# Designs tried in a protein design run: designed miniproteins, single chains, continued (2). Part 101

Each design is a single chain, and the fold is of that chain. pLDDT is the mean over its residues in the fold that is shown.

## One batch from the design tools (miniprotein)

Design m7728
Fold by ESMFold2-Fast:
Structure m7728 (fold): chain A 83 residues (1-83)
Amino acid sequence: VRELLEELKELAEKNGLEDVAELVERILEAVEAGDWRKAAVLLTALALQLIGAYLDGELSEEEYKELSALLSEVSRAIDEEAE
């Protein structure tokens, strides 16, 4: 899951989404600490920020879909660890 989170952070930074990148860093810290519940809560916040950025016109539909697809993969990996 760390590699997926690092990729998500790089995509967020590439798109100028500093708040999203910072939130991904916080998720990485939670994962490293083994706090899967906190990681899951932060992922929900991240999903809301991505939707907000798309609605505000900060992301194209293509950029939003790419970030959302990667977020879904991260969410799945965290859920598998949090069992």
Scores: mean pLDDT 80

Design m7729
Fold by ESMFold2-Fast:
Formats: C-alpha cells, sequence, structure tokens
Structure m7729 (fold): chain A 60 residues (1-60)
C-alpha cells in the first residue's frame, strides 16, 4: 500500500536523523563532560531509533 510505503520512508528518515544526532553528540560533546552523561544521551537516542526500526519491521 502507498500509505505503508510512505510510513516506511518517514520512519527511515527518522532513523537517519537519530543516527546523525548520536554522531553530533559524539563529535560535539565537551571533553570535560562525564562519560556516563554522554552515554546516557546517546542511549536515549539509540532507543528511539531502535523503536523506529521495530515499527519499520512491523510494516514489512
Amino acid sequence: SDEVEKARKELEENIKRFEREVEAIEKSWDAEQQKETREASKGLLEITRRRAEEKLKALE
């Protein structure tokens, strides 16, 4: 269905956006910040990305 294909593309675009946000955190994070805080921020984005991937899989 065209609607399913559109939803799939939107989820794929969201996944790419979350991946870029994780990369931005990694690159721009201050060296003085705690390792745990950095990892927690990345982890939250990764959970959101994974949930979007699960929704994509459900559309297959």
Scores: mean pLDDT 75

Design m7730
Fold by ESMFold2-Fast:
Formats: C-alpha cells, structure tokens, sequence
Structure m7730 (fold): chain A 56 residues (1-56)
C-alpha cells in the first residue's frame, strides 16, 4: 500500500515529504527502490543509498 511504501522509504532515510512524493508516483517509487538496492549491492549502507537517490 501507499502507507507501507512511505513507511519503508522513511526507514531507509527519506524525509516524510520526499517519501510521500515518491510513493505517489509508481515509476519514481520503483526507480528509488531499484537504485537503493543497486547501491546497497555496490557496498553502500541503506542510509547512504537513500541519500544518493534523494540527491537525484
């Protein structure tokens, strides 16, 4: 659900405002999730990955 997506993004380090914006756009949500997973696989922490995605 949208609320579950928002909660997950906030736990990953996004602000509530940014998490809501991302969760409202299915393409943005998928892009953010895929990019976070990619960065974690490259050696970044979940918090660092979220910061990089938020910057873009």
Amino acid sequence: SKEDAIRGLVKAGFSEEDARKIAEDPELLKKAEDEIIRLINEGYSAEEAAKIVEEK
Scores: mean pLDDT 72

Design m7731
Fold by ESMFold2-Fast:
Structure m7731 (fold): chain A 83 residues (1-83)
Amino acid sequence: AAEAIALLREAARLALEAWLLEASDPELSKRLAEEAQALMEEVGRRLRALAAAGDEASVAEILAALRAEQARLGEAVAAAEAA
């Protein structure tokens, strides 16, 4: 769970950075967005493997972290749009 959560948080960081750089550095923005997507695909693979193994506790931790990170990103985007 901890490793998948670390990958999830890194993906969220890269996604936010990509969004912030979209106007000033579109090439770097696109590359960071692609890196974030690749990390999220890895999180998805790990989550599926844990679910298949019956590790409901680790699945629940990762899903809770995903929900928390989605909320955090939504707040950060809303704050930036309001500024």
Scores: mean pLDDT 82

Design m7732
Fold by ESMFold2-Fast:
Structure m7732 (fold): chain A 68 residues (1-68)
Amino acid sequence: SKEEELERFIESLIRLGVQLVRDEGVPEEEALAELERAVRAYATSLGLSEEEIKRLVERAVREFREAV
């Protein structure tokens, strides 16, 4: 489903961002900005509402911060 595809996309972005911070020394705020931009762009392409997009971004940011 599109929901499962979105979940896998977000999980992949979080894993990549964590690797960039831990292994490549990318600043956490830079990785967070990229994560937010990518999640917002993909969710917008799926036709989600602004409120749904905001909640998804907030969740992805929280999960990323917990994983770093």
Scores: mean pLDDT 85

Design m7733
Fold by ESMFold2-Fast:
Order: structure tokens, then C-alpha cells, then sequence
Structure m7733 (fold): chain A 82 residues (1-82)
């Protein structure tokens, strides 16, 4: 699967934080397009534990919750992304 391939790439380049962040964002994009919103949320939350000011991760959370029908959380997270 694409998710497993991206996991292997992340393990190979684990000592490069810029590559790890880029792979995380790619995995979020793939998960959102596949309708796997729970995976997108988990990855974005992980990124926010490292950098709570990551606006792309906040926007990804907002998009995932909006697609899941949780408009209250989506609006909260979009405000954090501004």
C-alpha cells in the first residue's frame, strides 16, 4: 500500500526531520483523498505535538473533521490555522 511505502521511506530517512515532515504531509494528503480521515487526524496530531504552530497540520485537522461531519471541530481548527 502507499501508506506502507511511505512508512518505509520515513524509516529510511528518519534522521532528516525535513524529510520526515514532508512525508507526514504527503501521508495526510493521501489519507484525506482515500477517505481515511482517522489516519489523517492521527498524523496531523503527531505533527502538532512536535510543532503546535504548524498551520498546515491545523488545516489538515479541519479538513478531516469537516469531511467527517464534525463542523464544530473543523471551525475550531481552521481558526488555529489562521
Amino acid sequence: SLEKLLEELAKTYKEDPDVAEALGLIQISIALKAGDYETAVAIAEGMLKVDPENKVAWRSLAEAYRKMGDFEKADEYEKKAE
Scores: mean pLDDT 78

Design m7734
Fold by ESMFold2-Fast:
Structure m7734 (fold): chain A 92 residues (1-92)
Amino acid sequence: MRYSAEELLNEAKKLFEEGKYLEAYELLKQFFVEYPDSPLLPEALELLEEVAEKLKETDPELSSEIYRELGVYYLLQGDFEKAQKYFELAEK
């Protein structure tokens, strides 16, 4: 099923509100692959961080992987301070 950048982000937000963090993560992964230059990228990265926070207690390994992904995304955006922060969070 094909979604626009806006539709992917809106559905991911809805799934997150419903407590469906893994499903929200799957839609966010699709967003980053299909729409890496979208003006919605900052909102998608913020939602990805919220997903990682929610998964810390139930799936700490996946949470750490998501923080590592956030570090890479911010590094590619030239935000070295946020990249370092998320790489450090991946070690916790």
Scores: mean pLDDT 84

Design m7735
Fold by ESMFold2-Fast:
Structure m7735 (fold): chain A 61 residues (1-61)
Amino acid sequence: DPELEALEAEAKRYEKMVAAHEASSPDGQAGGADKIAELRKKAEEYRSLIETYRALQEAMA
């Protein structure tokens, strides 16, 4: 499903950005913590959309 694939790609992109920020600022002290939290929230939002989409597909099946 192209919509599900797109949502998973977006979730993975934000997860990768979180990992990159954590690697570049491991102590989190340079204001990176706020950015990491924002990126994590975006990843969680996409994961929630994926779960909703899958639930809708199951309901239609």
Scores: mean pLDDT 76

Design m7736
Fold by ESMFold2-Fast:
Structure m7736 (fold): chain A 65 residues (1-65)
Amino acid sequence: SPLEEGIRAFNAGNYEEAVKKFEEAIKADPTNAVAYILLSSAYVQLGDYEKAAEYDAKARELDPA
């Protein structure tokens, strides 16, 4: 699945590839809060803190504690 491929890319340090795979996972299931959390984490690793904050906020909307 794109989510699993994204996680493998993230663990390998391929953060740009991880972003693409997590975006594919979100297209397949826009309600998957985990995919948004992982996309946020990938953007943190890329130094894009603005996008990281946007996707983290979206994850919290989908799965409020």
Scores: mean pLDDT 85

Design m7737
Fold by ESMFold2-Fast:
Structure m7737 (fold): chain A 96 residues (1-96)
Amino acid sequence: MEEAERLLHEGNILFAQEKYEEAKELYEKALSIQESAELYTNLGRVYFAMGKYEEAIEYYEKALELDPEHEEAKFNLGLVYYALGKYEKAEKLFKE
């Protein structure tokens, strides 16, 4: 397994265990090796889970800059806007 893929996989396991700070560290290390929309999306998910909504938005937007069609990033960005009470913005992201 490539080092970046290994770190991504280990980060996903830690995220599933709700070890958000540890998952974040592994995703950041993977990102330093190879940038991807998936890694930015996973970092956004960590920040969202930690209640850091502004940082979550920044990472999801970075994912969409790299891959505008990234469905997971669009959906999760919509969830953050919904959590913030920005329902109109959330609805636009949920529409296909």
Scores: mean pLDDT 85

Design m7738
Fold by ESMFold2-Fast:
Structure m7738 (fold): chain A 82 residues (1-82)
Amino acid sequence: MGVERIKRELEEAIRRLEEVRRRLPEDSPLLPELEEQIRRLRELIEEIENNTVPNEELLKRAKELLEESRELIEEAEEELEE
């Protein structure tokens, strides 16, 4: 059951990105990067729901997006700790 697990992980990443985005100051340079990452994660979820991506490609893309999301969340959390 890889696909449903991946979808949950992507949805959780979006939730975390939205949470840090709401907490950042309006002039934060990270805001456009967070918005773009949320868009990319939502796009992959749509592709999963439409069954348009092979599982191997899906796993690779999800891993890359989840890693990028983790790094962005860490950067946003560092800015919030100031």
Scores: mean pLDDT 80

Design m7739
Fold by ESMFold2-Fast:
Structure m7739 (fold): chain A 60 residues (1-60)
Amino acid sequence: KIDDLKTKLKFLEGELEALRHALEVARSRGDEAGVAELERAIADVEREIRDVRDEISRLE
C-alpha cells in the first residue's frame, strides 16, 4: 500500500540523516572503524530507500 511505503520511506530518510550525522562525528574523532561501519550502514539504508521509491513509482 502506497501510504505504508511512504511511511517507511520517511522513517528510512530519518535514519539516513542520523547515520550521516554520526559519520561526521566519527570522522572528526578519527574513528576509522566507526567510519567504515557507518559508511556501510549508510549504503544499506540508501539502497532500501531506492527500493522503496521504486516500489512507490510502480504503484503510482
Scores: mean pLDDT 85

Design m7740
Fold by ESMFold2-Fast:
Structure m7740 (fold): chain A 59 residues (1-59)
Amino acid sequence: RENVLEQLSELAKKYGLPEITPEDSEENLREKIIEIALKDGFTKEQAELIADRVLEAMK
């Protein structure tokens, strides 16, 4: 969903990470979400679960 991508892009900018675009592959998007979650203080396991849930919600 566009709303989720917008929120992720704001978080990416906050942490100085690469911009999230609609053209990103699912693999690239998953990696970017994991990096954002790790920067936001989540554990690696939590970051992976968050990424999987966000990607599922975007389908």
Scores: mean pLDDT 74

Design m7742
Fold by ESMFold2-Fast:
Structure m7742 (fold): chain A 79 residues (1-79)
Amino acid sequence: MHVEKAREYGEKAVEALEAGDEEKAWEYLSQAALHALQAARDGDVDEAVEVLRELADRLAKLGYDKLAEVVRQDADLLS
């Protein structure tokens, strides 16, 4: 449930960044982080961490290195 939503919002964030819509990307990143936190609370810690680390790698590939670092730190806090 929450793992799937974290992935969906992560995908939407990447799409928004590729389209140049930074404001929507920030909204979607916030939702991805929230759902990852909820998934971790439900016991899906490994999957939540994986989703955030994969998202961070994708952000870095797009050139958003500082944003990728923040998302990676969120994953490290959950693990």
Scores: mean pLDDT 83

Design m7743
Fold by ESMFold2-Fast:
Structure m7743 (fold): chain A 95 residues (1-95)
Amino acid sequence: SRLEELLKKFAKGIPLEKLDELFRIFDKDGDGKLDFEEFKELIKTLVPELKLSDEEIEEIFKAMDKDGDGKISFEELKEFLELVREGRLDEVIKP
């Protein structure tokens, strides 16, 4: 599936060691969460070589935003990346 390929590419491209610092920089509200616009800026900064469209970034965001509140926490993002990297993608894309 296209979404599975996209999520695997994304997870492998993200350096976890830089994620903490960049998340903090883009978390303008200081609430420990990113909205879609802040997330989009983070991803474009962190993995510009992937040439992800705004639509593809939105698909990734929605896959992580399981409660549909329009925000993701640092912990949710990190856990998502670890699950995808471990090949547990079915646990991410299926309710």
Scores: mean pLDDT 74

Design m7744
Fold by ESMFold2-Fast:
Structure m7744 (fold): chain A 86 residues (1-86)
Amino acid sequence: MKEEIRKKGEEAVELARQHGLDSLARAIERVVDELLNAKTLEEQEIALTFLAMISGIARSMGLEELAKKLDELVDLARKYIEEQKK
């Protein structure tokens, strides 16, 4: 799951960069890193919330492909967090 999240995150970062949105790409990269390196479930939930916000921003900007990729990433991140709980 971690590797799948990282790969999907890299794809989203690349899409953002292709649109010339380097700041958004850096934000995605940082939030994915925070999610995967979080020490607590609370930190993971916070990172998931920020990732969902970024997806909403992409959609509001008309970046449908990026928003879809971020939605997939949010779904994977949610499953990853659930695996930590049981």
Scores: mean pLDDT 83

Design m7745
Fold by ESMFold2-Fast:
Structure m7745 (fold): chain A 75 residues (1-75)
Amino acid sequence: MPAPQVEAVALTAAATAAEGAALLEGLKTAVRFESGDWDMSDAELNAAIAARYNGRVFTFPRADGTERAFLIREV
């Protein structure tokens, strides 16, 4: 099977595709940091993110009352 792919889907008008991509890179960094394995491949990182965060919503409120929200989804 090909390696699983994961995406961060913008759920609010204030959320951008670039912020979603940055969130995924942050999650990859967190997985490496928590595992202690800095040599993880993208395939291993995508599998770990799918296992831990598939269906998870991340929300980032702003001081002005707007909210950015992203759904982590395996594709």
Scores: mean pLDDT 78

Design m7746
Fold by ESMFold2-Fast:
Structure m7746 (fold): chain A 57 residues (1-57)
Amino acid sequence: MKPSSEEWVLAAKAYELVRAKGLTEEQVAEILGISVETVRRLIQRVDDWAAQARADA
């Protein structure tokens, strides 16, 4: 339910780099030092959180 502060920071950075800066998942994975699979999972998680927040508006 509530992400760790470390997971939240990493997820927020990944989401912003892909969605706001238009970087590829591969570029974000290299910048953050994680796998492309992890980047995809973090982006999906942020999208899920954003969708939940909109549903609760």
Scores: mean pLDDT 74

Design m7747
Fold by ESMFold2-Fast:
Structure m7747 (fold): chain A 68 residues (1-68)
Amino acid sequence: MTVREAVRLYVTDKAGVPITELVSEEEFDAAIREAAAELGVDPQADANSLPGETVGRLAERVAERLGL
């Protein structure tokens, strides 16, 4: 599972609805790119190669950027 996929699952779970119903793919990709760059994380990396805390923090930052 990529970091991008793990973040999508986290944000979907937090929102209680599929993220695609709240934001476009372009908005999600922009938010994750910006948050990932801020935290020094590669969104295409294997999520299991990173600490769960790091993935969770990235997901929270993405949710904040999306207004969730």
Scores: mean pLDDT 79

Design m7748
Fold by ESMFold2-Fast:
Structure m7748 (fold): chain A 70 residues (1-70)
Amino acid sequence: SAAEEAGRAAAEAARAAGSERGAQYGDLMIKHAAEGNGEEAGRYAAGAAAESPAATDQSQKGGRAAHEQM
């Protein structure tokens, strides 16, 4: 789904920036989006953005896609 793709991009961006916690939140966003839990996916997208400013654009895209998936 678009939310899962955005979650992967956010996790990769966070890892590239050296934010392990941001990457972990991105991975959780993917997991919850895949389970159809858009609310939790959106919360983890916000967490990824907070831990890694480099992942902000992808995290925002993930949150929006998760909302649309619901």
Scores: mean pLDDT 71

Design m7749
Fold by ESMFold2-Fast:
Structure m7749 (fold): chain A 69 residues (1-69)
Amino acid sequence: MATVVATEADRAVGEEAVRLSEEGRVDEAIALLERAGLGPVAEQIRLSAAWGEPARLVIVPLEPPAPAP
């Protein structure tokens, strides 16, 4: 399974972002990830929200960019 675990600090930020997203605070989760330097994860959340994907995609494995529609 593809999973991203960069550092303990990054993981803690990711867990907090998941918690915020589950509480419906998606904007705060995105801002938190961006401030922590996890821009690719924040971008994934934005794309998932635009496509109506569930919040479970907040913390996804780092993967190469796929061709966008």
Scores: mean pLDDT 62

Design m7750
Fold by ESMFold2-Fast:
Structure m7750 (fold): chain A 100 residues (1-100)
Amino acid sequence: MAEKLAKARELVEEAKKALKEGDYEKAIELAEKAVELAPNSEAAAEAYLVRAKAYEKLGDKEKAIEAARKALEIVGSLPEPSLEAAVVAVAAAVLVAVLK
């Protein structure tokens, strides 16, 4: 479990870097891999937020909203979400509100 979570966090950081560089397709691919490794984790919530932002930049509002809602669902299901997870939830909620 810990090894998969550590790898998922690494993939999320790489996805964030790809997003900043404008490589939206790579950001989505890396985020999807992070979700597969740790599907119900803070890393998965961050990965869905990265996917939502990448889809927003690509103009796919429907997929952006779906990904942002999944990030919110994961944070809401965590027993003790960190401050970082709370920030992800706020960012995802803002994205849903802006894009709907």
Scores: mean pLDDT 84

Design m7751
Fold by ESMFold2-Fast:
Structure m7751 (fold): chain A 66 residues (1-66)
Amino acid sequence: GSHMTAEEALELAEKNIEKDPQKAKEYLHEAMVLGGDVERVSELGRKLFGPQIAGGRAGADALAAA
């Protein structure tokens, strides 16, 4: 099997935002670890956590630290 790409992890996070937010958070964290697009991670993080995320890179950095 091939290593999961950051883009694939981001797609899985997006698909799971409404169905399984906890799984979406897991995929979003994986995308961060794999070096996924920071803007995309921030967008998905904002959708998952709402206005509680400061937004932008700050949200992405918080997910990377989790």
Scores: mean pLDDT 70

Design m7752
Fold by ESMFold2-Fast:
Structure m7752 (fold): chain A 80 residues (1-80)
Amino acid sequence: PEADYIRELGEQLIEAIKKGDWEKAKELAKQLVMGARAAGYDELAKKLEEAIKKGDKEKAIEYAKKISEKLSEQMERVSP
């Protein structure tokens, strides 16, 4: 299901951030940001992009978790 894809994407992004692999984190975040914006979470998507650009691991992980949770929850509500 799409919810599982979003969960995996979020987990991979958090792992990349923890490892300091900002290039991989940026690529993964691009996909998560697209999903967040499509779902109406523009502010949260912008905060994630900014945290990654600044190399702020704590905030990047926080926003990645929030987006992943909100998107997977929303998809579980619309995808049986």
Scores: mean pLDDT 79

Design m7753
Fold by ESMFold2-Fast:
Structure m7753 (fold): chain A 60 residues (1-60)
Amino acid sequence: MAEKVAESTAKLLEQKLLEMGVPEEDARRAAEFVRETALKSGGDPDAIARAVQAAVERLR
């Protein structure tokens, strides 16, 4: 269950960042960070949301 949420969230974030003009390498790193957080938290929506925000902020 957590694996499926982690994979889906990571793919959506990577795709969205690429659409926003973020380089592939940076988009991939952000997605991997979010995937790892989702797996470690057991798919906790709050933890995932915070990880997405932190990853996006690091791309600035």
Scores: mean pLDDT 77

Design m7754
Fold by ESMFold2-Fast:
Structure m7754 (fold): chain A 62 residues (1-62)
Amino acid sequence: NDLGLKSIEEGEPKYLAAMKNEEAKEQVKEGLEKAKEAVKNNDTDKAQEYTAKIAEIANESY
C-alpha cells in the first residue's frame, strides 16, 4: 500500500507481541487504528505521528 497501510498492518503483530502491559496494548491498538484512519484520509503526517507514538510506547513497554 503506497500510503503505508500495509506497513502499519504488518507492524501490528510486532508491537502487540512486545506489550506486557495491558494499558500499553490498548494505547497501541488505539494508535494503530488512528494511524490507519489517517492513511485512509491521506493524512500522511498524522499517520507518521501516530506510528511514531506507537513505536515509542512499544519500546518503553518491552
Scores: mean pLDDT 71

Design m7755
Fold by ESMFold2-Fast:
Structure m7755 (fold): chain A 66 residues (1-66)
Amino acid sequence: GAEEAARALAAVAEKAPEAVVFVNGPTVTVRGAGGEATGDGGSAAGASYAARAVGKAAPQARAGAG
């Protein structure tokens, strides 16, 4: 819910400020230039994982990588 969204949004702001956070029930999805990652919104680890994965993927994305 809101707590998971807040954690994901804070992490995204630090790592990938252009990414967007979506909350759907117990699930948090983070989408940015590096792609999209989904985690368990009921877990701090899940929300942080989704944000971190998108932030980490962005600087490693390149032509033809997908």
Scores: mean pLDDT 54

Design m7756
Fold by ESMFold2-Fast:
Order: sequence, then C-alpha cells, then structure tokens
Structure m7756 (fold): chain A 73 residues (1-73)
Amino acid sequence: MEREEAKKKLREVAEKMNELAKKLNLPTALTKEELEERLEKIFKEMEEKGVDWKELLKKIEEMEEELKKLLEE
C-alpha cells in the first residue's frame, strides 16, 4: 500500500503546486496533460530505481506541510 499511497499523495501535491504556479502566472505552470506526463515519467523512474516508498511518504507529508503554508498565504 505504501507505493500506491505515495503515488497518490505525490500527485495531489504536484497538482496543488501546479495550481498555485498557474494562479501566480509562473513560467513553470504546466497543463494537466504535461503534469500527468511528468508524473508518469517520475513514477516509472522511481519504480525502476527501487525507491523506499515509506521514506518517500514521509517526505511527501513534509512537502504537504510546506505547501499548506504557501496556500494559506
């Protein structure tokens, strides 16, 4: 379950970050299609490298906390 949960949370964080970038008109803002393509490539690379999904989940939770601080502003 850790792998599926990490992928889900990472996608959620990436989507929120992209929404923020789009709202702020940042040059790094992606379309939904571009975001999905990048996420698929990242997930494939992570699976091939045998990433520790439990450690990744902890890092994603930290990223979510940072993102919440940015969104509250």
Scores: mean pLDDT 74

Design m7757
Fold by ESMFold2-Fast:
Structure m7757 (fold): chain A 92 residues (1-92)
Amino acid sequence: GKEAEEGAKYAAEQMQKSGAKASYEVKGNTVTITGEGASVSAQAGALAGAVSAELKGAEASVEVKGDTVTVTIKGKDEKLAAEGARAAGRGF
Protein backbone atom coordinates (compact mmCIF):
# COMPACT_ATOMS: atom_id res chain seq x y z
CA GLY A 1 0.00 0.00 0.00
CA LYS A 2 0.95 3.65 0.32
CA GLU A 3 3.29 3.22 3.30
CA ALA A 4 5.51 0.70 1.52
CA GLU A 5 5.56 2.88 -1.61
CA GLU A 6 6.53 5.96 0.46
CA GLY A 7 9.33 3.98 2.14
CA ALA A 8 10.53 2.67 -1.22
CA LYS A 9 10.47 6.17 -2.72
CA TYR A 10 12.52 7.52 0.18
CA ALA A 11 15.06 4.69 -0.23
CA ALA A 12 15.36 5.32 -3.99
CA GLU A 13 15.90 9.06 -3.40
CA GLN A 14 18.70 8.29 -0.90
CA MET A 15 20.33 5.86 -3.35
CA GLN A 16 20.29 8.60 -6.02
CA LYS A 17 22.12 10.93 -3.61
CA SER A 18 24.78 8.18 -3.22
CA GLY A 19 25.43 8.12 -6.99
CA ALA A 20 23.01 5.89 -8.92
CA LYS A 21 19.95 6.32 -11.12
CA ALA A 22 17.45 4.78 -8.71
CA SER A 23 13.99 3.31 -9.19
CA TYR A 24 11.67 1.32 -6.96
CA GLU A 25 8.93 -1.29 -7.14
CA VAL A 26 6.55 -2.57 -4.46
CA LYS A 27 4.84 -5.98 -4.71
CA GLY A 28 2.87 -6.94 -1.62
CA ASN A 29 5.30 -6.98 1.32
CA THR A 30 8.38 -6.80 -0.95
CA VAL A 31 10.20 -3.57 -1.82
CA THR A 32 12.83 -3.59 -4.59
CA ILE A 33 15.23 -0.65 -5.07
CA THR A 34 17.31 -0.67 -8.26
CA GLY A 35 20.27 1.62 -8.87
CA GLU A 36 21.73 1.89 -12.39
CA GLY A 37 25.19 3.35 -13.05
CA ALA A 38 25.95 2.83 -9.37
CA SER A 39 29.20 4.30 -8.07
CA VAL A 40 31.36 2.28 -5.67
CA SER A 41 29.89 4.46 -2.89
CA ALA A 42 26.32 3.62 -3.99
CA GLN A 43 27.21 -0.10 -4.05
CA ALA A 44 28.69 0.10 -0.52
CA GLY A 45 25.64 2.08 0.60
CA ALA A 46 23.33 -0.64 -0.75
CA LEU A 47 25.08 -3.21 1.47
CA ALA A 48 24.82 -0.91 4.51
CA GLY A 49 21.15 -0.27 3.69
CA ALA A 50 20.39 -3.99 3.51
CA VAL A 51 22.00 -4.49 6.94
CA SER A 52 19.91 -1.60 8.33
CA ALA A 53 16.72 -3.21 6.98
CA GLU A 54 17.65 -6.56 8.59
CA LEU A 55 18.23 -4.82 11.94
CA LYS A 56 14.56 -3.70 11.72
CA GLY A 57 13.53 -7.36 11.31
CA ALA A 58 13.01 -7.38 7.54
CA GLU A 59 14.68 -9.85 5.16
CA ALA A 60 17.11 -8.05 2.85
CA SER A 61 19.32 -9.06 -0.04
CA VAL A 62 21.66 -7.20 -2.38
CA GLU A 63 22.65 -8.17 -5.91
CA VAL A 64 25.35 -6.37 -7.92
CA LYS A 65 25.60 -6.96 -11.68
CA GLY A 66 28.15 -4.69 -13.31
CA ASP A 67 27.12 -1.16 -12.31
CA THR A 68 23.53 -2.14 -11.39
CA VAL A 69 22.61 -2.70 -7.73
CA THR A 70 19.34 -4.31 -6.63
CA VAL A 71 18.25 -4.22 -2.98
CA THR A 72 15.26 -6.43 -2.11
CA ILE A 73 13.50 -5.95 1.24
CA LYS A 74 10.76 -8.29 2.42
CA GLY A 75 8.66 -7.75 5.53
CA LYS A 76 6.26 -10.09 7.32
CA ASP A 77 3.66 -7.36 6.70
CA GLU A 78 3.43 -4.11 4.77
CA LYS A 79 4.38 -2.00 7.81
CA LEU A 80 7.67 -3.89 8.26
CA ALA A 81 8.39 -3.66 4.51
CA ALA A 82 7.91 0.13 4.75
CA GLU A 83 10.09 0.45 7.89
CA GLY A 84 12.74 -1.80 6.32
CA ALA A 85 12.80 0.38 3.19
CA ARG A 86 13.15 3.55 5.28
CA ALA A 87 15.97 1.95 7.30
CA ALA A 88 17.70 0.93 4.05
CA GLY A 89 17.43 4.50 2.74
CA ARG A 90 18.99 5.85 5.93
CA GLY A 91 21.87 3.35 5.46
CA PHE A 92 22.46 4.37 1.81
Scores: mean pLDDT 83

Design m7758
Fold by ESMFold2-Fast:
Structure m7758 (fold): chain A 113 residues (1-113)
Amino acid sequence: REVQAQIYLDLGRYYLKQGKYDEAIKYFEKAIELAPDSELTPRAYLAIGEAYYKQGKYDEAIEWYQKAIDASNGKNARAYYLLGEVYRKKGDFEKADEWFKKAKEIRDKLPPL
């Protein structure tokens, strides 16, 4: 069912670009339902969070970005970056900078000389 889950993920992204956030969330939830233990699940969680963020529902966006981090065993640099963006929109600049720093840490994992 991963092919069907990918199709629903792509449909959700299509509706997200159209500004149809509730329809986008519906399709992302269907993608998760079809392939809950796949690599698609953290991607769907990020996309649901982005839909809530675009609706101005920042607390819901934070919840879904946290789910994406947990599903990625703490290795989702994009989720940390998006958390920083949400906290910035909420006016919590100190928390935003902390999340951006963590996103960079995860992205720039190359061992120093």
Scores: mean pLDDT 81

Design m7759
Fold by ESMFold2-Fast:
Structure m7759 (fold): chain A 63 residues (1-63)
Amino acid sequence: MEEAERHYQEGLEAYEKGDYKAAARHFSRAVQLFAEAEGPDHPRVREVGRLLVDATEKLAAAK
């Protein structure tokens, strides 16, 4: 949980700064760790997964 929370917070900070590549990396790790701890159907996994999709879409749009 501590590791997942850390990645989630660092992902949010990167996302707010417009660093979508770093945000996607952190959200990807956070969603994996939350899914392992709480299960893939947990609301937090869904929320972080949605942020991961948003970050990767913005990264792709920057091409």
Scores: mean pLDDT 81

Design m7760
Fold by ESMFold2-Fast:
Structure m7760 (fold): chain A 72 residues (1-72)
Amino acid sequence: MTEEELAEELVKRGYSPEIAREAARTAKNFIDRGGIKASSKEEAIDLAETMAKFWESIREIEREVQERIAAL
């Protein structure tokens, strides 16, 4: 499964194209480097979706931190 196929699947599942692209890239990098074993297409998609949720959480935290710093 390619990075592009993972990103497309995440977009179909309701993630934004930007988040889907970053999550797919991150998941593919972990799989290719042997850090995570994804033996099936479904496992690769689940990993990419987990990364998408993580990226959404990070972006929200970064936004809040930047707002607090700007208020100092």
Scores: mean pLDDT 76

Design m7761
Fold by ESMFold2-Fast:
Structure m7761 (fold): chain A 59 residues (1-59)
Amino acid sequence: GEVLSTSPEDLAYDIVKTSLDLGLSKEQAIETATSTLMSMGLSRERAEEIAREALEKVL
């Protein structure tokens, strides 16, 4: 894969952080990041895993 683009992990972190800053719940932040990662071609299971790890890093 291309390593010069924003990584899914970095993108999920930014989405989760922004979602929480906007007053969304932790569950909504995970769902928003998961949906975005899935639109990039990731499986639901992998996208959800990355989104949950991003939430733990933001907190």
Scores: mean pLDDT 80

Design m7762
Fold by ESMFold2-Fast:
Order: sequence, then C-alpha cells, then structure tokens
Structure m7762 (fold): chain A 81 residues (1-81)
Amino acid sequence: MREELLREIDRAMGEIAAAVTLLATKDLPREERVAVARETLERLARVNPEVAAAMLEALAPHLSPEEAAELRAAFERAAAE
C-alpha cells in the first residue's frame, strides 16, 4: 500500500512540474517553450524517471505529435543515463 501512495505522489509531482513549466514559459515563442520543456524534462529524468514520465504524460496534450515524440525521445535518453 505504501508503494501505491508513492506512485500517486510521483504522478502528482510530475503533473505539478508540467504545470509550472507551462506557466513559466507562457510568454515565450512556441519553439522556446518546447525547448525549455524538453530541458526541464531531461533534468528531471536524470533525478527521478518516474516523476519525469508523469510530467511527459501531463505535457502531451499541450504538444503536437512531433513535439511529443521529440520530448519522449529526450526522456528515454536522459532516463538511461
């Protein structure tokens, strides 16, 4: 049961990270917003891949299919490090 709660916390942390990233970049051009989201996702993936995965899922509805694929590839590379 503790594992279930930790999974819920990781999901919530990832969702918060996505929301903060979107808010912090709201006044930036689209290209810059995607670049900052990718960099933030990579940094998070090196520290906590589970939280980063939740962040990626929360960001996906706000991205084009091409942007989502780019961020997923970046996540996979960073999580493997």
Scores: mean pLDDT 86

Design m7763
Fold by ESMFold2-Fast:
Structure m7763 (fold): chain A 68 residues (1-68)
Amino acid sequence: SSSLEEEVEKLKEEMRKIAEEGKKSGDVEGAIKRMVELLEKFAKENELSDEQEKELLRLYLELTDELL
């Protein structure tokens, strides 16, 4: 019930939107770079649990595979 769980879900939604925009525009490299930057900033500024970090990395890999 932490605000962090809600913030993680918002981050996942933002990553999905970045991937969708990359597919529509054809800027795959730009979309990947934006997702990486977003993840790095979020992880640096938030005390993520191992499970939360794993879920975010899993989503990143899934979205990147769909872009490529």
Scores: mean pLDDT 83

Design m7764
Fold by ESMFold2-Fast:
Structure m7764 (fold): chain A 54 residues (1-54)
Amino acid sequence: SEKEKQLQLEIIEGVKALAEAVINVVRKRGMPEEEIQKLEELLRKSYEENLERL
């Protein structure tokens, strides 16, 4: 239903915000930039795949 799609969108956006918060924390804690870039790509791919499934 349309209402279920809206809820899924809100959840997907919430997960994206959580992912961005995690990236910010690990960057501040000195994770190597190469590892951060790998994590960002993984999280971006997950976000795009979740949107495509709507």
Scores: mean pLDDT 85

